# Designed miniproteins, single chains, continued (5), part 1

All scores and structures are predictions.

Each design is a single chain, and the fold is of that chain. pLDDT is the mean over its residues in the fold that is shown.

## One batch from the design tools (miniprotein)

Design m16001
Fold by ESMFold2-Fast:
Structure m16001 (fold): chain A 65 residues (1-65)
Amino acid sequence: KTPFPNTGIETAIRIIRGHLEAGRMTLQQAIQALDDLLQDPNLSEEEKERLRREIERLRRELEKS
């Protein structure tokens, strides 16, 4: 329903990416954290699509490492 980016989802993605880059979490932990966010029933379909894209990106990294 919301045409604008959810700052909460974008902030969560940035924090997870920052932790990953700093070595404070593994790719598997980052994927799990994003997947846990997908289980929030209050997310819009657009927010879920944004999270799915980031999960796919990280899964690709995991598969190639």
Scores: mean pLDDT 76

Design m16002
Fold by ESMFold2-Fast:
Structure m16002 (fold): chain A 89 residues (1-89)
Amino acid sequence: ATPAIDLSKEQEEQIDAAYAADSEIRALEEQVLAAADAGDREALIRYTEQLVARTVAMLDELVAKGVISEAQRDVAVAYLQALLAALRA
């Protein structure tokens, strides 16, 4: 059976807050948006790869703090990797 992603509203709000508070994630988001606006596919892929890597690091910090489980983190990471693979296609 495929385990369903079961994030509580409070867990989702904490993930969103951590994402919004991370200055490196914000800087990478600005670079991704600038690359997209410029039509620079190579820069878009490069900055999205860096954004995914930093988001994974943020999720690992949330696991260490007991906000989310390792299983919940693994599902989120798999989703992010699938989005990155789609961007590269």
Scores: mean pLDDT 81

Design m16003
Fold by ESMFold2-Fast:
Structure m16003 (fold): chain A 64 residues (1-64)
Amino acid sequence: MDEEIERLNEEIKVLSEKLTDGEDPAEAARRLSEVGRRLIELYNERFGPLRAGDGVPVKGNFKK
């Protein structure tokens, strides 16, 4: 989980540099959107969505 977040943060840095250099800004912007969305999904997994309470790994009824 942390490894993926770190990797995505590195991607964001590389893409922001490409945007600054003007190297295909449209593609860089698109990738930034994709990376951002994936990062949010990982954040939800790490901090736990509302169903995971305080994020403590507890075996409970998670069918909902």
Scores: mean pLDDT 66

Design m16004
Fold by ESMFold2-Fast:
Structure m16004 (fold): chain A 121 residues (1-121)
Amino acid sequence: MYTLRGLRVKVTEYTTLDDVLPFYALPGVTPKVGERYRVLLTLAMVPYDGDVLAVARELGLAGYVVLRLADVDLDADSFPVYLGEVEVVELVDERDEFGRRIDAKVRIVKVGEQIGRVVLE
């Protein structure tokens, strides 16, 4: 089971598994519309890039997606991390509130097993 460090995201709107979500692709990944990628799915927290890179090297992951699901306890100190599969819906040129680059938006194709937790520092 992996433990990643992360930053809490501000939840202004909730997401569902059917929503189009920002794809945080790792360096060297070039998203293409219609392509599918294995990723981390995190709840209400963005993992640190160094921790994601370590997990990605072991598991062959392309990046991560942050879910803002209803009924998540936003006061918790840690949130589960799942393996997932996503499909690229569109290419974008955006940055989030942390200055992280978003090159694509994706839909969740599959939610897999829990592999770890993101913990707040």
Scores: mean pLDDT 84

Design m16005
Fold by ESMFold2-Fast:
Structure m16005 (fold): chain A 69 residues (1-69)
Amino acid sequence: HMEELKLKAQAEVAEAYRNGSYQDAVDKANELGEKYPEIKEEVFKTLDEVMENPSKTYAEIEAKVAAAA
């Protein structure tokens, strides 16, 4: 499902930023956007959001992942 794929992609971008550098998050966003063009805009929007407020973005993604599981 597209919504699940989108959430998983957003979580991977946020995790790349948390455990690595901004460049790692950019690389992950590019990889996911290339594999799944339909969610490219949402993936890069998540990259912008995690840069603006990482702790809030992580909490929101974790809550959405828990709700989807």
Scores: mean pLDDT 80

Design m16006
Fold by ESMFold2-Fast:
Structure m16006 (fold): chain A 71 residues (1-71)
Amino acid sequence: ELTEEEKAALDAGFATYDTDGSGVITEAEVREAMASLGYTDEQAQKFFKYLDKDGSGVITREEFLEVLEEP
């Protein structure tokens, strides 16, 4: 079960990348968000691959939550 703190962190973090409200984060959304922070496309791709645990090509809320639970 998710704690209130975990839900708040998940919702805030996910909303930062899920700019169109689709309920998943695409590689393009990660690239755009990270580019706005001064990161390179290569850094954004590495971050996306780290979050995309099952290789689906999108990041679900469950995959994002796993990153918050494991360093």
Scores: mean pLDDT 68

Design m16007
Fold by ESMFold2-Fast:
Structure m16007 (fold): chain A 94 residues (1-94)
Amino acid sequence: MAKELAEKKMEEFTKEAIEKIKEIAKKESGEKAKEYAEKAIEELLKLADKMVQEFGDKGIDVSPELPLYFLKLAEEAKKKIKEAAEEAVEEYKK
């Protein structure tokens, strides 16, 4: 189902972003980890937009509920990415 596919893609992106944020904080700096988090959030929003467009192009009924659901998923993922960046900065302070 469209919701399940969107949820899976958002979860996968969020997980990869968090892992990369931790790696950057550990190997480089918390400041660079925060910069990466900001870029990851930007890419997340682009991914949400692309999914809405892709579902529309495939003739999937993109009712008002689906775009709102994608926005909610993106907001939740954004929050998780921000929290992970702050936690990584505290954990890997030099």
Scores: mean pLDDT 74

Design m16008
Fold by ESMFold2-Fast:
Structure m16008 (fold): chain A 62 residues (1-62)
Amino acid sequence: GAAALERGLKEGAVLAAEGRLDEAVAAMTRAGFSRAQAERFVRAPPEERGAVAREILAEAGA
């Protein structure tokens, strides 16, 4: 559900900010994001991750 996606994104964001990109992808994928969505988020520059987060939440919640 939406709450699980939001929790996974928050966990992934913390891990990505720490440079733990593979762990961020794993956390987001466990929460219900696709690998492509998770990789799009972690590959984005930190300043763009907020915009990417909104996009992938809308995609995964559809």
Scores: mean pLDDT 86

Design m16009
Fold by ESMFold2-Fast:
Structure m16009 (fold): chain A 99 residues (1-99)
Amino acid sequence: MMRKAASLTTATAILSVGAETTLWIAETRKPSPEQLEQLKRGAEGDYKGAEENYKEAKKLAEELKKKDPSKGPEMDKMIEFSEKMVKKAKEAAERLKKL
């Protein structure tokens, strides 16, 4: 259970980095309109994936806190980190839409 929550948190971070990298490519490389549309779809997908992984990680963290309250602070820290990653992915996807 705990290892699965950590894995989902890592997956959320990877997807967030993917969305930010896609934004950087779009702003730096001056892609064609077709390439830009593909990058927009990619970043939106990364954001949605990060949000779903965050929701599942939060659910698992709450289950772990019920079984072992002493792990509450560790689980809360993981969820806070995941929330920040989802926010970054969302901001990257929204910025890409404006290009």
Scores: mean pLDDT 81

Design m16010
Fold by ESMFold2-Fast:
Structure m16010 (fold): chain A 68 residues (1-68)
Amino acid sequence: SMIDEIRKQVLEDTDKIVELGKKLNLSETQIFSFVDREIEDIAKEKKLSEEEKKEIRKEAHERVKQLY
């Protein structure tokens, strides 16, 4: 589905943000901020519901915690 493809893209983008953020010595809080910005931009462009955005954000945040 479209939502599953968007979720996959957000997780791939999250992985890249964490990798670059670590290289730049960013804090976990700063990395969360960049991930949240990316999710807001994608949600606005793709017209995601608040519920869909919340679910994707939760999974992306768990991904940051796992990789940081």
Scores: mean pLDDT 88

Design m16011
Fold by ESMFold2-Fast:
Structure m16011 (fold): chain A 75 residues (1-75)
Amino acid sequence: SEDEIIEGLKKAMERIGELYPEEEARQIADNRIKLLEKMLKEKGYSDEQIKEFTDRARKAAEEALNEVLAKRKAS
């Protein structure tokens, strides 16, 4: 479940990085992480669990977005 959410987020960030300017793509990524934090809090996850999961999700999103944006700049 968590791995599926992270994988889905990576694929979403790859598409967003292809479609949007860098500033807008980064804002979309930030908003997705904020929505994830809200969802986990509403589901009763602890602050520690939320931090661990959102830190992992943020890293995955940033890595995927940065890779796509770098490839676009190299083209």
Scores: mean pLDDT 81

Design m16012
Fold by ESMFold2-Fast:
Structure m16012 (fold): chain A 54 residues (1-54)
Amino acid sequence: MKNLEQAKKLIAKTQEAAGAINLAAQAGKDVHVDTLDEESFQRGLALQKEIEAA
């Protein structure tokens, strides 16, 4: 995939993550540091692929 499509996927995942966090907060205790770390790691992975493509 090209950087353009990578950027679109990152935006989609960002919106989905925001929605999931909001639902988990309403549930009371589904969000942990592990969830935040995984989100950050996934975004970092996308950036690494973009750098390698450059």
Scores: mean pLDDT 59

Design m16013
Fold by ESMFold2-Fast:
Structure m16013 (fold): chain A 77 residues (1-77)
Amino acid sequence: KVEEKIKELAKSFAEGMEDLVEIKKLPKSLAEKLKELFEKLDFESVIELIKTDKRLSEEEKDILIYSIEEGLKVVKE
């Protein structure tokens, strides 16, 4: 139930990373690494990787992290 929803959310986020690369909002190398972590359901490492990336602005980091945290909050309850 919850695990299936978390996997669905992770897949959705991974697909969103490809869209962000296409519109030039995310570096391809970062998107590929984030997709791998999403496939592992390692959301903690996803958030840490986003926080430590030098190529993203603080605003871009905040938006990405907020979206991930809100998605997880809704699914996990």
Scores: mean pLDDT 78

Design m16014
Fold by ESMFold2-Fast:
Structure m16014 (fold): chain A 81 residues (1-81)
Amino acid sequence: SAAQQAAQQAAEAAARAARDETRELMRKFVSEGASLEEVREAARRFRAEGAASPDALTATVLHEGAREMLRAVEEARRRAE
């Protein structure tokens, strides 16, 4: 249906925006010397909120944000080695 397609497009757009915002925030965090553990804790919180969310769009945004945070942690770890 058109409503289902619109909902899917909104979810995809929100997921992209969440990834972009999280990437920018992580760039800022790394430049300011944020701890890898603080980023991991934030990612865990986002995953828990996403899993508990009754709204699919909100869950998608939070899960995508968490994935991007974990990706940033892995990148920072690789650079430190």
Scores: mean pLDDT 72

Design m16015
Fold by ESMFold2-Fast:
Structure m16015 (fold): chain A 101 residues (1-101)
Amino acid sequence: AKIKVESEPIVVENAKAGDILVVTVTNTGPGTISDVTVLLRDENGNILAVSAPVTLSEGESATFRLIVPKSADGKTLTVVVSGYSDDPKATLEVEVEVIPG
């Protein structure tokens, strides 16, 4: 059965509109993770951005670029990555770099 794999949330404080969040996602566990998506949420739980889904094989990485919208200026944002795997040991590691816009 497919198990949901979810990263630890990454918090981006005092987000600036127009900044680019460079999100690097790595499958560090065994097995393949399908439908890997990056979600950007505000402090009220509103979804601001969703990436297109990708599939990550064991040890594979993907990089996503998300632009901080004007509505999120000065807000605390949360980046969460999730996908699905048949392997209960599947693991997603996430790094976020903020590039000024």
Scores: mean pLDDT 85

Design m16016
Fold by ESMFold2-Fast:
Structure m16016 (fold): chain A 92 residues (1-92)
Amino acid sequence: MELEKKVKELEERAKTEMGLSDEAARALAELAGAQAELAALVDKYGASPELIAELEARLAPLEAQDLTDVEVQRRAIEVLREAIERVRAAAA
């Protein structure tokens, strides 16, 4: 996903530049964790093309915004957590 690549780039920049607030750094770590959890669940259980398309559509406007912004990060985390719950529910 494009968001996963941008989050990884931000983590590398945060390590180098140390410009993030404590809140933004924590939210970025939570966002990275949610991305990793979703990827692992999709790899293990699969996901419908419809779920992936909906997820990408919901993330696209957030990916266009500043991902160092805590509010943007939290919105992305909410979208990812909803997708995680849907993958788990489909696997049950």
Scores: mean pLDDT 74

Design m16017
Fold by ESMFold2-Fast:
Structure m16017 (fold): chain A 80 residues (1-80)
Amino acid sequence: SKEELQKKVEEEIEELVKELEEFAKTQSEEIKKEVLEYAEWLRELAKDKIPDIKTEEEAENFIKSAREEVEEFKKKAEEK
């Protein structure tokens, strides 16, 4: 169902947000702020995009994209 797909995306995004919050604890105060702001942005992006998810493929693509962007962000943060 649409509701089940949306819930799956919400749960996966919350897992990524928690991952970012844990990652933030390992960073300097300046980087920690950037990480937490990015986590909040990710939550807002999900709230905006989830209502448009109608198929399993769209849900999987959104989750995959979000995971890849989070990994790239973490790598860039670690280089600072």
Scores: mean pLDDT 84

Design m16018
Fold by ESMFold2-Fast:
Structure m16018 (fold): chain A 81 residues (1-81)
Amino acid sequence: MKKVEEAIEEMGREVEKYDKEIGERLKKALLEKVKGMLTSEEEARKASARAAEEGSRAITEGGVSSEKMNELVERVVEALE
């Protein structure tokens, strides 16, 4: 779990460089969801998919590049495997 938490925090920090509010919201939501789903690997993976959706919103509203957002989401997904 530490690896997943670190990936989520790193993703949040990168998004915060462009939009601090969205970055903080994504970090908190993902950390809470992952901890609540320790017994459900599938739900933890769904939380990462939700991060991709929120990342798409950050690109649209905050101007974060799609390449950078995809890289950050991949780190969270990879940490869940």
Scores: mean pLDDT 60

Design m16019
Fold by ESMFold2-Fast:
Structure m16019 (fold): chain A 140 residues (1-140)
Amino acid sequence: ETEELIEKAKSPDPVERARALVELLRQGKYEEAYKLAKEHLDDPDPLVRATAVHVAGHALIKLGKYDEAIELLRKALTDPDPLVRAEAAHELVHVYAKQGKTDEVRKLVEELKDDPDPRVRNAVAHAVIRAINEGIDPFA
């Protein structure tokens, strides 16, 4: 039930907060998932922020709100925690690929190739490989 998940998202346990966000997305409740995840983008726990970025980004893409997804995800690329930046990078490649914006995927790879954390660099690489396998080649 949506009301139970909203209450769980207020838990003092960051794992319970993150699970509540993911469960709304799993149930296909994209509008509710986005609304709740948006409230957790500034959560003190980086795992919850990374989960909120994943849920919000995925929900907005499913809703066709690509410009809102790009704005949210580009802001998340400035997060101090590499888990949050890695999730933002992965979802940004996905939304640009969905739009056929191969030039934007290429620019994002160039922006993030020198990120100090290998998790961010690996997230971009994996997302690009997935996009290529789905017929979007930013380097063709």
Scores: mean pLDDT 86

Design m16020
Fold by ESMFold2-Fast:
Structure m16020 (fold): chain A 62 residues (1-62)
Amino acid sequence: LDETIKEIAEKLGVSPERLRAMLRAAAAQGEVGQRIAIKELSKATGLSKETIRELLEYFASL
């Protein structure tokens, strides 16, 4: 997960800490907000929707 977060952060041009904060904010939203965030992050990073969803689920469980 930490390696994936670093990779995504580099593609977005943000710090890993900022990306973690953004993912936690997205995870705190309802299902519709999470679905939108997954789609947008997948497009921005080129990562699969499954990978982004796993990251959001991880932060939602904390």
Scores: mean pLDDT 73

Design m16021
Fold by ESMFold2-Fast:
Structure m16021 (fold): chain A 93 residues (1-93)
Amino acid sequence: MKTFEEYLEEVKKLIDEAVKAKTPEAIQELRNKLGEILNEFRENTNYDKEKLKEFVDAVIKLIDEAIAKSTDPEVQEELEYLKKIFEDIKKTI
């Protein structure tokens, strides 16, 4: 089982690689991969709401950093949409 820090490092690496690709399609694939990681984290923490909220908050911060670093408008738009998805997920926790 991965630690919280290991999950965040994986998320950060996936975000960085997707942004580096500079395509909207790479960010769309990132959404699917982050969804899989969130589901794995949820299962591994036995659906602990406080841990899930902390994880989602950390992911949102990483997405904000990626948006700030992005110079491509289409990539930035897809990252903003990804952020909205995770903000909506947080509201359901």
Scores: mean pLDDT 82

Design m16022
Fold by ESMFold2-Fast:
Structure m16022 (fold): chain A 57 residues (1-57)
Amino acid sequence: SKEELQAQLDRIEANRDELIEALAAGLVEIGFPEDLARRVATMFVDTDIEVLRKGLE
C-alpha cells in the first residue's frame, strides 16, 4: 500500500547514513576497497530511496 511504501521511505531516509556505513562495512569485509564500497553502498541506498519516491505520489 502507499502507507507501507511511505513508512519504508521514512525509515530508510531517517537511517540513510547508518545504512550506508553498515552496507559499506559489509562490502569491505567481502573484499571491496573502502572507497569503492562506500560509493556502491551510497548508490544502492539512494537508488532505493528514488524507487520508493517514484512509487509514491
Scores: mean pLDDT 85

Design m16023
Fold by ESMFold2-Fast:
Structure m16023 (fold): chain A 88 residues (1-88)
Amino acid sequence: MFDDIMANGDIDALRAAARQLAANASTSATRVGFRGFAVRIDQMQSSSDIPALIDLARNIAASAVDDAGRQAAAQIAVVLRAIQAHYS
């Protein structure tokens, strides 16, 4: 999933992945975080918005109490950096 998103620079696929992570989240904090992240992707207007999305993913990771949620948020940050590189 994330490998394909990174390879294609597909921000819409990343939004879909974030919604799926929210649906499968074991904690309310992680669920709300990933749902909010998907909304922020929907509000994205250009690649210049990607740094703010990376910061949001890091904040979700920092607030996650479970390892799975923390790792997923960290992976999203890596994916966003790869997507940003496609536009650089």
Scores: mean pLDDT 76

Design m16024
Fold by ESMFold2-Fast:
Structure m16024 (fold): chain A 74 residues (1-74)
Amino acid sequence: SKVIVKFKQGVTREKAREIIINILKDDKEIKPVGAKWINDTTILVEFKNENDAKKFIEKAKKEEDVESAEFAVP
């Protein structure tokens, strides 16, 4: 399952990476299998299962610097 996270304008890639890492530290059961930058403010994160992706989305939506977090659809 793939998740698209879009950060607010002005958030650096370094800050965005910190936010992602901190979310993952809060729940050791949420393990990403990959991540790829789509553009300067958007990252795609891949998870082994949909439940981990859903938990990640809920956590990401609580971050003040996150504009949106949702499942990636083809």
Scores: mean pLDDT 79

Design m16025
Fold by ESMFold2-Fast:
Structure m16025 (fold): chain A 83 residues (1-83)
Amino acid sequence: AQTEERVAKIEADVKALIELASSLPSSDLEAAIERLAGEALASPDEAVRQAALAGLERLAKELPDESVRETARRQAARLRAAL
């Protein structure tokens, strides 16, 4: 189903960001996190928004750079407020 494909893509994108975190500039990671949150907020599917929220919370916990974790926390809070 379309929703299942979108959820799987979000999970794959989050995993990729964690794996690439040490090789990407903080600005690129922050832009990717903001894009993920923006796409989730634009989605009518609650499952997509919940998957993105879980992903952002994981990024806020697992990424090595504090400024990038702060961006993930801010975007997670934004998504929670919209749910």
Scores: mean pLDDT 84

Design m16026
Fold by ESMFold2-Fast:
Structure m16026 (fold): chain A 80 residues (1-80)
Amino acid sequence: SPLEEIRRQIALARELADYYLANVDNFSPEEQRQVLAQLDAIIARLRELAARFPEMRAELEEAIAYLEAVRAEIEAKLAA
């Protein structure tokens, strides 16, 4: 079902964000920029899904907030 596919995408997005957060100190500045671009693309996709599937909005917004927090932490480390 579309809702099961969305839940799978949320789970995968969170797993990927966790992986990036755990490994950010091992990334070069170029790799960090690539990670930020990938997170931005995932966040944009989740926002699009939240607009189309109001029944999943709460779960998608929680996932988006988590990914935005990870992105901000990586961005702060890039700036240091």
Scores: mean pLDDT 87

Design m16027
Fold by ESMFold2-Fast:
Structure m16027 (fold): chain A 79 residues (1-79)
Amino acid sequence: MKEAEELHKKALEAAEKGDVEKALEYGQKSIKLYLESGKPEEALKAAKDVAEALGKALGREDVAKQIVEEADKALEELK
């Protein structure tokens, strides 16, 4: 639990700096840990947060918006 949260935080920090490689690495590890823990909603939220931060940092808000919308629909399906 704490490990997935820590990796998610690191992924967001990397994404905000525009470090795509680190953001994806930490993000993927965080998502995998949430899924292995039976927390798919948390995994999708982590993916959404990282994608949004990367989109903003790279000046691709249009792409970030699309990813966020897709993640929101996936979260709704899990309910």
Scores: mean pLDDT 75

Design m16028
Fold by ESMFold2-Fast:
Structure m16028 (fold): chain A 61 residues (1-61)
Amino acid sequence: SGLYEKALALADRDPGYQALPPEQRAKFDEYLKEIASKPEYENKPPLLVYLEAARKFSLDT
């Protein structure tokens, strides 16, 4: 698949993600992995998966 890894690579380029405390970053990564694993996201672009996690954690996108 690689959807989680591609979406995480987008997060790694976001200063907002980089500024998150380690505990919040871990929760972000966990949520990102969870939504990337959902059948409804199988054929969605990595950007959509990243934006869902960014919205959940109130990152400016």
Scores: mean pLDDT 79

Design m16029
Fold by ESMFold2-Fast:
Structure m16029 (fold): chain A 63 residues (1-63)
Amino acid sequence: MLEKLRELVELAAAGNPLVRARVPPLIAELRAWVEANSDLSDEEKAEEALRAYARLYEEIKAE
């Protein structure tokens, strides 16, 4: 599941070079979160990945 979350985040950011530069730190954060919450369902992990991406996108828009 972690690989699917990483791929989702990377694909979502693929169209913008500035967003793509922020993706590796976001992936590291999501990986740490998944490791800390390994007993959660794949659906819950996917939802957290989408929330993290939404936060990143809003942050970049605000800059």
Scores: mean pLDDT 65

Design m16030
Fold by ESMFold2-Fast:
Structure m16030 (fold): chain A 56 residues (1-56)
Amino acid sequence: SSAEHFLELLKDKFVPPEPSSREVVIKSTTELVMNLTGESEEEARKVVEEFFEKYS
């Protein structure tokens, strides 16, 4: 997906959030991905959560 490709390009810049802030950061990142790729919230959130799991 476009969201997955976009996030892979950012992996070298990724800084894992603190556990207490993780949900807020995931929500903000999901909104950013939706805005940039045009994907649905459900699809964007899935890709963002997979990205955080992979690089956190």
Scores: mean pLDDT 76

Design m16031
Fold by ESMFold2-Fast:
Structure m16031 (fold): chain A 92 residues (1-92)
Amino acid sequence: SPLILRAQMLAGALELGMVITGKVLNIPKEKMDRLLELMNELLRAIEDQDVEGARRIAAEIVKLLRELGIPDSILANFEKGLEDILKLVEEA
């Protein structure tokens, strides 16, 4: 599905943004590894077209991002990226 491919591409771009943000903010590797594990779970849910799983995992990612001390403006961009991904999976 072109929508699933777009969701996967957006998830990859979002993951790269998270990695860069983590390095700039000196977020501990252990916390970043946990975030990246959740992103890998999200990618699997996208591939499986598991809408309910993707929503649950995205909520867990948002919760973790809020705990990491990321600035509100950057956090809002990550939350929007996750919402855009979920919309594509739902429409697929």
Scores: mean pLDDT 88

Design m16032
Fold by ESMFold2-Fast:
Structure m16032 (fold): chain A 72 residues (1-72)
Amino acid sequence: AEEEARARAFAEAARRAVALLEELVKAGRISEEQFRDLLESIAESLARLYERTGHPVIREAREEVEERLKEL
């Protein structure tokens, strides 16, 4: 379905954002606190999107972001 494809695209966008933020913190361009805050914002955005759509792909993306937060 078109909505499922859109949900998958949002999940991919979130993963790309996390990867970019990891590069920025490794390069010293953002602090570890800023990195944590941005990951929390991404997780919250995904949570709100899941409440609206109910697509498991969005929940899985959120769980992935939360797992990365635990590694910090």
Scores: mean pLDDT 83

Design m16033
Fold by ESMFold2-Fast:
Structure m16033 (fold): chain A 78 residues (1-78)
Amino acid sequence: MDEAEERVLQLIAKYAGDEVHRAFEAGDADALYDAVINAVKKALEEMEKLPLSPEERQRLIDAAKRFLDAVEAQKAAR
């Protein structure tokens, strides 16, 4: 795994944890997908604040967008 991809996953986990847990307890699959999508969007905002080179920022954005697209596709397929 690329170091940039690992950092994106860590940021997503940081913002997804509480919302994902609440959605899981509610038994609402749509709420679960929404919680993950919102966490990815928050991670993207936080990546702009990191002291990164242009290359590392591009890698993080690309990784986050791929993950967001995959989650949105799963929600749409439901």
Scores: mean pLDDT 72

Design m16034
Fold by ESMFold2-Fast:
Structure m16034 (fold): chain A 61 residues (1-61)
Amino acid sequence: SEVERARQTVRRFMDKLARGERLSEEEAREVKEAIETLQRHGLITDHSKEILLESVERALK
């Protein structure tokens, strides 16, 4: 499902972040879309969404 795909994408991002790996611009876009999907389905709060998006921006460059 869209939700399962989004959860998997965010999990992979968190694994990369824990390893200190940077994201490509393409990967960052995919992760941002996944975060938006999880928020739209009520699986994360608006506050959690903001924190996750900030983390993506920091990992991009």
Scores: mean pLDDT 85

Design m16035
Fold by ESMFold2-Fast:
Structure m16035 (fold): chain A 78 residues (1-78)
Amino acid sequence: KKKEELKKKAQALNDIADYAREQMDETVAELEKKAKELSKIDPEKAKEYQDRANSVREAGDKFVEELRKKAEELEKQA
């Protein structure tokens, strides 16, 4: 039935969103750790890593939000 297919697609999108968030959080944590380590040694490079962390989080948040929004639309149709 179409309802079951929509639920499966919604679940798949949520699984992808969860995975993307985990990967984003790990990448951001690594970049923020580098920024902290460099903050007293090379403040300019520290800022570059922090700016990269912010960019990765912004892009990742938008991607996850779009996937979750699509999943919600599918769930509402199911």
Scores: mean pLDDT 84

Design m16036
Fold by ESMFold2-Fast:
Structure m16036 (fold): chain A 76 residues (1-76)
Amino acid sequence: APVVTLTVAGVTASAELDADGTATLTLTLTITEEPASPEVKLDGKPDKSVKVASSEADKEPEVGATVTVTVTLKKV
């Protein structure tokens, strides 16, 4: 099964895409003043067909806070 890797602010998480082309990843991030761009890879290669479908944080992101973000990725 293809493996999706998501990197945000130097934090990396990976999961296998399911039969529907969906993967759910959980990242624990420390919020900084600088915005971080997400990077998506499929089987270790940059991929543009897998997109962020939704993201949900466990609390309000404040600078210096550690938040747990659940990200749903979907292959289109």
Scores: mean pLDDT 77

